# Ledger of designs, part 8: designed miniproteins, single chains, continued (2)

Each design is a single chain, and the fold is of that chain. pLDDT is the mean over its residues in the fold that is shown.

## One batch from the design tools (miniprotein)

Design m4247
Fold by ESMFold2-Fast:
Structure m4247 (fold): chain A 69 residues (1-69)
Amino acid sequence: PTGGEIRRVAKKYGISYTLAQAILLAEGLLRDFGWSDEQIIEELKRLFPSLTDEQIRRAIRLAKERIAS
């Protein structure tokens, strides 16, 4: 995703740029690769060590909502 896309998502949900990046990455992993929630949690923890477990779970939830709409 582009910096502009990440910034739009961050503004829409009132969240940090880093959390918005995690949402868009989780969306791609779910949509394009069919990754399980557990695989995505571990990958996001590795890529975004500054995010809490709660923020990572929130990113996956929001990614699923975005795919379902």
Scores: mean pLDDT 85

Design m4248
Fold by ESMFold2-Fast:
Formats: structure tokens, sequence, C-alpha cells
Structure m4248 (fold): chain A 76 residues (1-76)
């Protein structure tokens, strides 16, 4: 099953994530990535339990943080 944010919402969250990256130290970014990993694991558990609405809500509330992880790991 596939869950994705609308393009416009995703672009807004991505811009906010970039703002955080621009205003944060590498050490702060590492801490944000660790928190994003924990949230991603929680989302996966919710999917395994069939709690799709709760998983979607958690993704939406943490979209910016998840994009920080994506952008940081892509660049390393």
Amino acid sequence: MKISLPKEVAEEAKKRAQEIIDNSTPEELENLVKEADRIAEEILKLFEQGKYDEARKLMEENAVLLYVKYLYRKRK
C-alpha cells in the first residue's frame, strides 16, 4: 500500500526542511535525523497494525522532519 502527500503539501514541507537545514548546525541535523528514524519506525508499526489513519496523521505532522532526513542522507 502506498501513502504520499499531495505535491503542493510536499513542496511546502520540503521548503521548510531546507530552511531548517540552512539554519542548523551539522550536529543539530544529526539529532533531527535520529528523531526522524524513530518516527519512521513508528509509522511502519502503525501500518503493520492496520492503523492507516494514525500513520497518515503522524506522517503529515512530521513531514518536515522526514524531509530533513531525506535531504541530509542523500547528501550525507
Scores: mean pLDDT 77

Design m4249
Fold by ESMFold2-Fast:
Structure m4249 (fold): chain A 85 residues (1-85)
Amino acid sequence: AREEAAEVVEEAIREDGRLRGLSEEEIEEGIEAAREEIARMSEREARIVAVRARAEREILLTENPSDAEIEALVERARREIAAIE
């Protein structure tokens, strides 16, 4: 759970940072901070974070996403989060 969450969040931070024009150093600093935060989370919280990060990354990597596409990704994430035991 935590390893998967750390991996997904790392990918999301890298893609977001590149889109914002952040330096590699700033991106790595953000990744390190996120990893420390995830390490303090419960397995349930880490699973929720992984689902959110995956949805955010998909939105960021989609060129010119429509409102309908964003809504579909958000709705999928909500269903996945609701299914986390």
Scores: mean pLDDT 77

Design m4250
Fold by ESMFold2-Fast:
Structure m4250 (fold): chain A 70 residues (1-70)
Amino acid sequence: MKEEYDKEFKKLNEELVAKIRQIDADDAAQGLPPEERRRRTIRTVAESLRAIGDLLDEYIKKKKEEEKRK
């Protein structure tokens, strides 16, 4: 069961890295204003943190259920 969550965490991390690299690429290609780049980065990180938070909440809930079965 933990393996399933590890896979989801890895996926979320890879998605975050890909999105950050895309922002860097857009900045290099288009010359994004520093404020726009900052806003996009913050938004991307906030979205990823929410997704990670949701997944962590599910993991904790599941782990709590497993502990009760010992």
Scores: mean pLDDT 77

Design m4251
Fold by ESMFold2-Fast:
Structure m4251 (fold): chain A 78 residues (1-78)
Amino acid sequence: LVDEALELVREAARLAEEAGVSTKGLVEALEQSPTPRERLTLVEIALRELEEQDPSDEKIRRAVELLREAARLLREAA
């Protein structure tokens, strides 16, 4: 796994939680996923869920940006 992608997901989860959006278990599921492809799928699902939230919230916007970068890194690793 690319350590950078995991740190981006952790920061995105922190920002989403501060904005009131639960990302409970995402980091744990990502760490337990054996392949970059499975990790990419989890990040893409989380990204879609966050994109459905209030786009005017700065923390949600930043979390979306971080998840997009994490997805890009994981796609390159897959």
Scores: mean pLDDT 76

Design m4252
Fold by ESMFold2-Fast:
Structure m4252 (fold): chain A 80 residues (1-80)
Amino acid sequence: MEALLEAVVAAIREEGRRAGLSPELVELLAEAARAQGAGDAETAERLGREAEALIEADPAQRAALPALEAGIGRAVRAAL
């Protein structure tokens, strides 16, 4: 459903910022989620790999991921 996809994308942007992720990483994750929701697996995989490279380069980004995941989970439950 489009509404659920938009809620996930918005949650990635908001919770990613709150968790201390870089703006570049937040946008890569948001675009990867949008591509996956649209059925564009090739674009989603490419953007996901770019996001993973940024996470591996900065331990602070990696440490923030559990908070982002929890935030997305809360937003998805609120949208359902």
Scores: mean pLDDT 80

Design m4253
Fold by ESMFold2-Fast:
Structure m4253 (fold): chain A 92 residues (1-92)
Amino acid sequence: MAEERVQAIVDEGLERMGEALAEGNVDKARAYAQITAGAVGAVVRSEYGPELGEKAAKEIEAFLNHLLDTQGPKLAEWARKRREEEARRAAA
C-alpha cells in the first residue's frame, strides 16, 4: 500500500510546513519539505527500487518547494484552519 503511505506522508508534511509558515519560520518549512521528500523516497524505494525512489523524492521535493515559493500564505492559512478543526473535534 505504498500509495496510501505516500499520501499520508505528504499530508503530514504539508501540515507541518504550513504550521512552520504560520509561525513565520520559512527555514523550518523547507526542512519539513526535505524530510517529507526523503520519507516518500524511502517508501517508494522499498516497494519499487532505488531508481524510482530517488525520482519520487526529487519530484515531491520540487512540488513542495514550488508550493512554498508560490502558495506559502495559502498553505499557512490551510494548516491553521485544519489545526483549529482538529482542536474543535478533540474538544467535542
Scores: mean pLDDT 81

Design m4254
Fold by ESMFold2-Fast:
Structure m4254 (fold): chain A 78 residues (1-78)
Amino acid sequence: DEVIEIIQEFLGKLYKEGKYEAAEVLQKVVLEVEEEGIKLTPEQVRKLIELAEEMVKEGKEPEEVYERLRELVRELIE
């Protein structure tokens, strides 16, 4: 599954960089989205990864990353 591969690749990068809190936030968002019955496309997942990567690069707090990723999910769905 392309979506799972994209997520696992990014999580692997975060773990290698020691960014465990960011990895945990991304996993939490993905699990909550699945629990809500939302099916994301590969393109939508890439947008979430791009936002997460930029926020982590800017040194944003895990809670702020979580809120912004959840906001983007709402924007991507109807």
Scores: mean pLDDT 81

Design m4255
Fold by ESMFold2-Fast:
Structure m4255 (fold): chain A 61 residues (1-61)
Amino acid sequence: GPASAEDAERAGRLAAERALERGLSEEQAKVLGKGTAQMALLLGLSPEQAERLARAMADAA
């Protein structure tokens, strides 16, 4: 089923953490995390799709 708000928040957190691991600034990671969470929620992604989006967003940044 589609990601809950909690699943979207988790995806955002995952994107932010991966961005920090890749050397992005805290502010860049925060913006990426918020964007990922909003996109997952708006698109109605499953938890698995939201996690894949988070990884892709961080890896593209």
Scores: mean pLDDT 81

Design m4256
Fold by ESMFold2-Fast:
Structure m4256 (fold): chain A 90 residues (1-90)
Amino acid sequence: SVLDRLLELGGRLLEEQALAAGLSEAEARRFAELAVEAARRALQGLDTSALLEELRPYHAHMVEHLPPEVARALQERFAPQAEPLAEELE
């Protein structure tokens, strides 16, 4: 029950991000529903390949059409995980 509520909250946040990327309310809702279902299946150890394939065009659209403020917020979240470990040989 707690997990279901957390997934529903995550879905709402994804829907807001999709709306910010210029998707319609119907498209944003569908994107969020697919993403939440993929998360539920992944947590149960079930195959998510078909759902990830359906999510692909939505994700591509969001990456291409993100507003600058939303893009910056997402970059901040991912930047610490994608830090380059570089040592120059000079």
Scores: mean pLDDT 68

Design m4257
Fold by ESMFold2-Fast:
Order: sequence, then structure tokens, then C-alpha cells
Structure m4257 (fold): chain A 110 residues (1-110)
Amino acid sequence: SFEEVLKKLDELIELIKEMIEEAKKENVPQEKIEELETLLKQIERFKKFLEENKEYLTEEELKEITEVINRGIKELRSKFEAKDWEGAIKTLKELVEKLGELINKLIEDK
């Protein structure tokens, strides 16, 4: 459901915020913290796009988005537990790219 997608996006957003705060405490280089903050803003923009376009989303598309987000959350949690900040940034970049590809398919499949 659309509500499930929003709930998972909120879970992802909170996870990224927690990671940023922990990175600051562990004296991670400011450049890497700024990369995480930029990726957070991209995920927040994706959430806004979905909210503005919810009437055009099919149940199948919502399921695909939910599966991508769930996989991303699991991988991010693993990187966070390992304190692998470079791996976390890479995982987030790949997730943002995958979500962008899904948006492009949604526009093309009209």
C-alpha cells in the first residue's frame, strides 16, 4: 500500500539521520558527512515525489518500490553496524540510483 511505502521511507530517513549523528560523534571526515546529508535530501525529495504522484501509482509499482527500500534498509543497517561509512555512502548512492530508475519507468510506462 502507499501507506506502507511512506512508512518504509520514514524508517529509511530516520536510519540515515541516526547514521549522520553517529558519524559526527566518531569524527568521520566532514566531506563524508556532507555526502550522507546530500543523499538524505535526495531520499526526502523521492518521498515528496511519491506523495505528489500517489494517484498515478499502481499496487505493483508500490510493491516494487517497497521491496527496493526494504533491501536498502537491510544493507544500510549492516554497513552502519560495521561502521563502514564508505560502504554506507555507496549503498545509499546505489539506492538513490535504483529509486530514480523506478521513477523513470513510472513516467515511461504510461
Scores: mean pLDDT 84

Design m4258
Fold by ESMFold2-Fast:
Structure m4258 (fold): chain A 59 residues (1-59)
Amino acid sequence: SFAPLSLVERALEILESNPEGLTRSQLREKLGVSDATLSQVLRELERMGVENVDGIYRL
């Protein structure tokens, strides 16, 4: 299953506003979604080249 494009776009905007990076829990809180929905969003972000270093997500 795929996350809605609008949700992926919002996640990218959040990451752009936080260049130091965000944890999974911080992204979940800022997006206001369930952990299951966040997992789908994160899979799409990683497919698009967003980095995950020690649980920190960055552009």
Scores: mean pLDDT 83

Design m4259
Fold by ESMFold2-Fast:
Structure m4259 (fold): chain A 95 residues (1-95)
Amino acid sequence: IREEAIRLLEETRKRVEEAKTMEELEEVVREFLRRAGELLARAIEAGDEETVALIEETMQRVAEVALTTKKNKDVEGGKKELLEILEESLKRLRE
C-alpha cells in the first residue's frame, strides 16, 4: 500500500506538471482523489495508520487547493501549490 501511494503521488506530480489548462488540472485532481480514495480504503483495511493519515491529509490539501485555484482562475499558482503538496507527501512516505 505504501509503495502504491508513492507511485500514485509520483504519477500525479508528473500529470500536474504536464497540465496546461484549468480543465486538464481539474481532471488530474479528480483522478488523483478517486485513486487515493480507493487506496485509503485499502490502507484502513490493512491497519496502516501512518499511510491512512498521510493519504487523508494529502487528499484534503489537494481538494482545498483545487477549489481555490478554480475560484482564482490561477492555473500556474494552483500547479505550484499542488506540486509542493505532492512532493512533501512523497518525502514523508519515503522516510
Scores: mean pLDDT 83

Design m4260
Fold by ESMFold2-Fast:
Structure m4260 (fold): chain A 87 residues (1-87)
Amino acid sequence: MEVEFEETSLKIGGKEYSFRVRGRPGQPLTFTGRYKEDDGNEGEATVSVSVDDLRDATAVGKGSGVEATLTFDADSGRVTLTAKKLP
């Protein structure tokens, strides 16, 4: 089964970005979005996050030079992704 979340937000350098996410239970979720940091650094980040249960879970993943924390509620389909850029 494939799950599409209605909204995802990504925070980097104090700025928030929104994008959609798709995934399957028991498989890594992949998030791709564009961002702009306070130092003027612009880019695209792709982060893969593994989750065991799509019911109100929190997961941490790394990818594309960022460390991300994902929180989601599968019953509502809402996802929040907060990211910190790695040096």
Scores: mean pLDDT 52

Design m4261
Fold by ESMFold2-Fast:
Formats: C-alpha cells, sequence, structure tokens
Structure m4261 (fold): chain A 88 residues (1-88)
C-alpha cells in the first residue's frame, strides 16, 4: 500500500542515518572492542537497508507486517548503540 511504502522509505532514511552515526563513532574511537561492535551494527544496518530496497522494488505479500519487522530490527540496532555507548 501507499502507507506501507512511505513507512519503508522513512525507515530506509533512518537506517542510512544509523550507518552515518556509526561510521562517525568509529572515527572518534581508539577502543578496538567498541569499533568491532560498531562495525557489527553498521553491517546489520546495511543488511536491513538491502532488505528495505528489495521490499520497495519487489513488494511483499504482507507489506504492513514487513514494515513492522523492519522497524523492530532498526529499534534493536538503536538499543545496541545505546548499550555500547553506556558500556563505555
Amino acid sequence: TMQATIELIQQRMGVEELMKRGEEAISRSTNPDYISRMNDMIADAKAIKAQIDDLLTNGDANPVAAAKRIRARITGIHDRFVDVEDGI
């Protein structure tokens, strides 16, 4: 639906921002454990972006459920980012 498409586009922008924030965080750190965890989160964000791009191109049988799953994964990365920052 149009609504689900708009949500996916917004989620794609959010994932791109998470990737940028992660890359900036790595550039400011000398802690190898922090850099490793941040690289893992960036890799997960790239995978989510690829899934969003696939959904936007090919669609899904249940676009609302697909958008909800993507949103949950993005929230998970956000939570991991906060945990890594708080752990330092």
Scores: mean pLDDT 80

Design m4262
Fold by ESMFold2-Fast:
Structure m4262 (fold): chain A 70 residues (1-70)
Amino acid sequence: SERDKLMEEFGKLLMEAIEKLRELYRTDPEKARKVAEEISKVTRKLFEAIDNNDLEKAKQYIEELKKIIE
């Protein structure tokens, strides 16, 4: 389903984020904390959109996560 594809994409982005945050915490912990807080905030909005079956909003939040992580 489209929902399953979005969740798969989210899972991949989350794994990339964890790896990048681990490295960032070693060099700039303050920046790492801010990035982690932003990821958490967007992730909450993503799950709210998925729960409301608003797949268009969910896609927008996936794009926001990509921008934060990339």
Scores: mean pLDDT 86

Design m4263
Fold by ESMFold2-Fast:
Structure m4263 (fold): chain A 107 residues (1-107)
Amino acid sequence: SEIDRLKEELRRVVEEMVSLVRDPELAEEIRRNTREGLDLADDLEKASKDQQYIVASRFLAVASETSYLFRREAQRLDPADKARVLALLDQFNAISSQLFRAVIAKN
């Protein structure tokens, strides 16, 4: 499905970002946030109309936090790695937005 494809693309982008992260605690935080975001996308697919707002808000909050972590890490890297992380951040934001829209459209 389109949703499954977007989830796989999101995992790929996150693992590429994590490969550039030298801090193992930050790498694990990014991975945890990604797992939580994907779980929230699954919850949003199954949510009743009354619960959609709460679950959607949590999904957007986790995506925003992950974007912040990417941006923060970029500032600690050399120029080449910084450019790569910022490019991955753009991909992450695009995929997260597409995933959110696809999940909302399915319900």
Scores: mean pLDDT 83

Design m4264
Fold by ESMFold2-Fast:
Structure m4264 (fold): chain A 87 residues (1-87)
Amino acid sequence: MSASEKMQAAWNALSPEQRAEVRALFEAIHAEALAAGQTSAEGYIALLERVAAALRELGDRRDSPALREMADHLEAVAAELRASLAA
């Protein structure tokens, strides 16, 4: 299966409460980034890292492989962006 298909299946496996919580986190992060004008790439990367950490902790507490998979994906994206800034 593709990574996209696996992510879609994981998202659909989440409870309505988990999906609402993830959406709320994403909305809050977007609002913060817009308020900051996204003039700092480091700020955006830090927000992605915060979301990944929050999803990993939530996944561990609720024993949700789907949330851990989402966290792994966001961590990889953040790491790639950070490496790009260092170059």
Scores: mean pLDDT 73

Design m4265
Fold by ESMFold2-Fast:
Structure m4265 (fold): chain A 97 residues (1-97)
Amino acid sequence: ETEKLKKNVFKILEALLEEGVLSEEEYKKLKELIEKSNSEEIAKIFDALSRGERDIEKIIEYVKNTKLSKEELETIKEIVESLVESYEESEKLKEKI
């Protein structure tokens, strides 16, 4: 579901903000872009971010001009879920120490 993907990507964006990889401005703009995007567009946004892109206009251009296969989109969604799971397990471990 699109809502599950949005929630998962938002968690990743929060982690990137906390680690200083994203500025507060970049975080807010990305969150706004994702909130108005469908699941395919969200997967493309994440793919651009994973390649090191931080410029919102370049991410928008990538989403418009890039065609991903169904298999590539599913792989990206799986990577997002795996990253969220890994992050949540790491945080739980820190709380128990």
Scores: mean pLDDT 77

Design m4266
Fold by ESMFold2-Fast:
Structure m4266 (fold): chain A 57 residues (1-57)
Amino acid sequence: IAGGQEEEKQIEDFLERWKKDPSLKITLVPGPGGTGSVEKAKKKLLEEGVKEDQIII
């Protein structure tokens, strides 16, 4: 499977920025890999303490 690496990078970059400004929101857009990568990214963000209302799909 060829998708997901760019989304993973964006999630990591967002988390670094979010640690400095916890009010930041993130929009997750399904890529060629489908909705599974978005769901995994959402779970990762929630585990890191990001609230559901800050995660837009």
Scores: mean pLDDT 71

Design m4267
Fold by ESMFold2-Fast:
Structure m4267 (fold): chain A 100 residues (1-100)
Amino acid sequence: SSEEEALRAKIDALVSDFKAIAQKVVDVLEKNLSFEKYKEYMLKLSKKWQEFVSLADDTLQAIDNGDLASAKAKLQELEKHKAEFNKEAEAIIKEALAAG
């Protein structure tokens, strides 16, 4: 349905945005941090990425099952996770630049 297509498009956009934010963080970390601190931040980013992908997969499964109410609720959780990740990314970038 057009509603299912719209929800899938929003999930794709959120995943793309999350990847873009993560790439900006990685670029700053690679240029500004010692290996040990780089490793610590990369582990944190990897965990956040896995949590986000898991929630995105759950949202897609809700769409596949025709549970659009659950899909919409999970989409709001994805939007919150993206906003939290962006805030954490800004903090990590600021800390990495101060450490370099």
Scores: mean pLDDT 84

Design m4268
Fold by ESMFold2-Fast:
Structure m4268 (fold): chain A 108 residues (1-108)
Amino acid sequence: SREEQMEELIARAKELIITSVAVKRRLSPEQVQKILNQETDEQLAETMKALGFPDEVVDLIIESLRSIRELAERLKDEDLATARQKLLGEANLKAQEIIKKLDEIEKG
């Protein structure tokens, strides 16, 4: 269904953000999978904090995931190729912002 296609795009956007941030922090594949296996934003936030991510970075990740879901809702009647381009493009921009915030915290 269209709803399943949009849910898959949201999942791919989430994976892009989490994997990009995790690679920057040199997390193990097992630690990355542990984060990705969390079904709720609250559980994901708790898992990332337990793995040593700063509160400010975790909050930015949760806000980014919320923004991706809101964008997906706005794109629900858009053609799938356009929706994919916009969602994955936004996810990449959010990942870059989060990585920059991590770098700033680690240098300060």
Scores: mean pLDDT 87

Design m4269
Fold by ESMFold2-Fast:
Structure m4269 (fold): chain A 58 residues (1-58)
Amino acid sequence: MASQAQIDAVLKEIEEKGFENISITELAKQLGISVEEASQAVAEASRKLWEKEAKAEE
């Protein structure tokens, strides 16, 4: 599973550029991880954003 630091870095990129403009290859290079690990970090970050949004609506 992706580390919390990797997930946090992905969340920051999503906040700055928007999800559609995120490059998994660039994230992998920036974090020094594989493309597969970067893809997993993006998936985990997206899930956490969705859960946070759902809870904030409460």
Scores: mean pLDDT 73

Design m4270
Fold by ESMFold2-Fast:
Structure m4270 (fold): chain A 96 residues (1-96)
Amino acid sequence: MREELLKKTEEAYKRAKEVAERAIEVATQGIEKYKDDPEKVAELEELKRQSEALLTGTETSLVRAGIDPEEGLRGVEQNLKRSEEVLERAEAILAE
């Protein structure tokens, strides 16, 4: 059902955006915490870049959903999963 796909896409989009934005915040906090540890800073900067790319990808997938709802939903859900993985990694480093 197209209506079900649109509702799922909107919910997944909002969550993916929130998760990606939180990952950027956590990575930024980690960079400041580990400022004297160049290896941890480099890893956190990479996670921040990945989150920024996922945020852009999520916006692109939302636009795609207007043309192809099934492909758009798939893209948003994939970006949500990847954003959650990036957030978990950033939080794990920050917790050290």
Scores: mean pLDDT 85

Design m4271
Fold by ESMFold2-Fast:
Structure m4271 (fold): chain A 81 residues (1-81)
Amino acid sequence: MKPIDMSKLSEEERKEYMEKVNEIALKKVPEELKEKVREIFESTDDEDEMMRKLFEELSPEDLQKVLEALAEGSREAREEL
């Protein structure tokens, strides 16, 4: 599946898209991870920094669950554009 070309979006459109992705993803992560994932999402508007924090703060198993939630969130957010 082709990702959205983020370089062609305005700065405001990129922030809105990422906010939507993060909102949907947060609903899909396990309850026990929601607080930790929310804190990471709220700590930065930069995708690379967010991903770095997820890799540092979560176990490999929990990271996989969050990455799957982000992939689903990206799909749903793209359909709403």
Scores: mean pLDDT 74

Design m4272
Fold by ESMFold2-Fast:
Structure m4272 (fold): chain A 62 residues (1-62)
Amino acid sequence: MLQQVQQYLAQGNEQKAADLIQQILLHGSDSQQTQARQLSQQITNPELVARIVGAELLRISD
């Protein structure tokens, strides 16, 4: 999945990249989540950033 995120970001397809990042943040391993957070810094669309932040908050919840 992380390679696919990098490919979407390279193509400028921030929407698909953000969708995959969101899925990794909710269901991925700790190492995958760390890499997904680093890749999320390349997303500049405010609506997509909000979705990623939402996924982070769901993951942190207790």
Scores: mean pLDDT 77

Design m4273
Fold by ESMFold2-Fast:
Structure m4273 (fold): chain A 92 residues (1-92)
Amino acid sequence: MTPENRASENIQQLSLGQLKASDLSEEERDTILEILRKHARGLGLEEAAKRVERLLKTRDPEDAEKAAKLFREAGLPTASKVLENIAEELKK
């Protein structure tokens, strides 16, 4: 299975609450975050893309929560729920 195919499956499972961010390695989480950053940029959601980029550097749960809010406001609930799941793990 390619890392991209696995990341897509992990995104779906995380958004449904069937998988926890703690079940994923840091490298697997970074792959998911890069996918979300690229998706936001492709949609012209520059602030959402910048917030995910900041999250990749800071590992700050506040950056994850702010990114989740931006994706939700843009009508992207799957990405928002994934970021909320990651934020909860980063608070530990």
Scores: mean pLDDT 82

Design m4274
Fold by ESMFold2-Fast:
Structure m4274 (fold): chain A 80 residues (1-80)
Amino acid sequence: MSELFKRFLELTLTDPAAAVELLSRHPEVARSFVELRERILQAPSEEEKLRIAREFMKRLGLPEEYAPLLVRAVERVERG
């Protein structure tokens, strides 16, 4: 799952259509993204969003350096 979720995050920034296709093939990735999105959107500041993203990356076994990418993925989906 960790590699699939990382791939999904990359695709949300570069190829949104491919990101949607990945979610349709892997419901577990979609569920993880919904959980993350809710937590990040509830965060009161950019610093808190990055903190939440780092914790989520650590839980998935991904490098903390991917936290900014994760925040951008959530914001891209919400803002269009």
Scores: mean pLDDT 73

Design m4275
Fold by ESMFold2-Fast:
Structure m4275 (fold): chain A 63 residues (1-63)
Amino acid sequence: AEKYREALERLERGEADRLEFTDEDGVTVTLERNPETNSVVVKAPGLDTLSVEEVNEKLEKKR
């Protein structure tokens, strides 16, 4: 959860356009920012591309 939030904040600040990290389940998660639209998308093997809002909703349910 923390790695995702830190990566998202870095992308939103324009510090990077793409960040990858390993989730707690051992899955490699990729975050990509589109510089033309300023939208961030989340990609992981075996999952559909998720919006930031969809990921945040899932993280809130695990509180």
Scores: mean pLDDT 67

Design m4276
Fold by ESMFold2-Fast:
Structure m4276 (fold): chain A 73 residues (1-73)
Amino acid sequence: SVVDVYKNYIRSKTTLSQADIDKAANVLVNEFGIKREEAYAVLRETVNFFPNGVNTEEDLVKLAKRVYQARKE
């Protein structure tokens, strides 16, 4: 699935576990009311845009929220 492709890409660009990546995606789904696929697409964009900015789940969530907000404009 597209989600599995995004998950593998995100893991290749971070030191985060799959569980931490999934938690970040769930935060975006719950806070913004977006589909699971879109949440992982935003996370993929985030790790690509900030290759050295994601060291924790909290970093990923904070940066992903910024990326999502930019996409709404």
Scores: mean pLDDT 84

Design m4277
Fold by ESMFold2-Fast:
Structure m4277 (fold): chain A 68 residues (1-68)
Amino acid sequence: SNLEKVREKIKKAPSVSEAVQLVVSSYVDGEITLEEAEKLLKELRRRDPSLTEETVDHIIESLREINK
């Protein structure tokens, strides 16, 4: 699935910032849904707590605006 492909790319990302960029680009390219993007960001947050809940919320809000 596209979600699993993106998850594997995130595992290979050299930084949390690059992992976030992979989630964002995958959503913008239509590879994953907004719900899947949120799920991936929350999973990334569990692996790297330097990614704050506030940052995740900001990213999801920004992605939501892209649709409408």
Scores: mean pLDDT 81

Design m4278
Fold by ESMFold2-Fast:
Structure m4278 (fold): chain A 73 residues (1-73)
Amino acid sequence: SNISKEERKKKLKEEAKELVENAEKEVAQLDLTEEQRKIVEEIVEAAKELLEGGDEEEIEKRILELQAEGAKV
């Protein structure tokens, strides 16, 4: 069922937070090049910024874009 705007935003923030935590954990464990690490760090920073004030739809769209970019590193 569709949920309220507040419930949807809270769920998206929790999912985005887990995504950021998983990305940070993987960066710490992977032998990434300096360039790859910089890209991942920028992705994580963008995700954190969106979590603080973005619209729910924009947050979801950016997370999908960041996941696609992360798959290339």
Scores: mean pLDDT 67

Design m4279
Fold by ESMFold2-Fast:
Structure m4279 (fold): chain A 62 residues (1-62)
Amino acid sequence: SKQEENAKKVKEAIEKNGGIAELSEVKKETGVSTKTIYELVKNGDIALSRSGDTTYISPVNP
């Protein structure tokens, strides 16, 4: 599905960035929207964290 394709792209972008990446950089690298990334978080595919004013994303532990 399109959601599975987007999840794969986001996870690959996170991996290329060393396992944690800024939300804005992942959006630039993948073309995936903020809404889609939040849907992946809701579904348990990725995790969101904040440090100061910056939002980061990482894979959820299997």
Scores: mean pLDDT 79

Design m4280
Fold by ESMFold2-Fast:
Structure m4280 (fold): chain A 69 residues (1-69)
Amino acid sequence: MDEKARELAQRIADALTSKNVDELKKIAEEARKQGYRFLADLANAGIKAIESGNDKLVEQLAEFARRLA
C-alpha cells in the first residue's frame, strides 16, 4: 500500500473513533477522486455504521483502518 493510501486509512480510523461523519464524507470523496475505491467504500461504511448507531461496527471498522495505516 502506498503512503497516500496509508495516510487516508489513518484519517478514516481517527474520524471513526471520533464519530466525525463530516470528515468521513470528505475522506470518501478524496479517496474516490484519487482512485482508492476500497478506502472510499470503507469511509462510506463507517458513515452508515455511525448513522445507524452500530457502535460495535464503528469500532471494528476503526481497528481495521488502523491496521491498514
Scores: mean pLDDT 86

Design m4281
Fold by ESMFold2-Fast:
Structure m4281 (fold): chain A 88 residues (1-88)
Amino acid sequence: SIGSQSAKNTGTLVANGLRAGVPVERVGRYLAAAIDTMRDVGAELAATFAAEGKKIDVDATVRVLTTARAIGSAHAAAVSAAEIARLA
């Protein structure tokens, strides 16, 4: 679906922020905001971010997800926690 494709594209763009050297805390804020903005596909967005991010830097990816969990909505926190569990 178009929502699924948008979620994957957004997750990839957030992961590219890590590759570009954007600070983890800023990437985490963008991830939380993106999950909340695209609620219906937030899990797919976070999963795409985690899959792409772990290829770049696993520790930084976990730190981004931890930031999103800490500052995001209950939905963003739950979605981010699920991806942290899969990376452990």
Scores: mean pLDDT 87

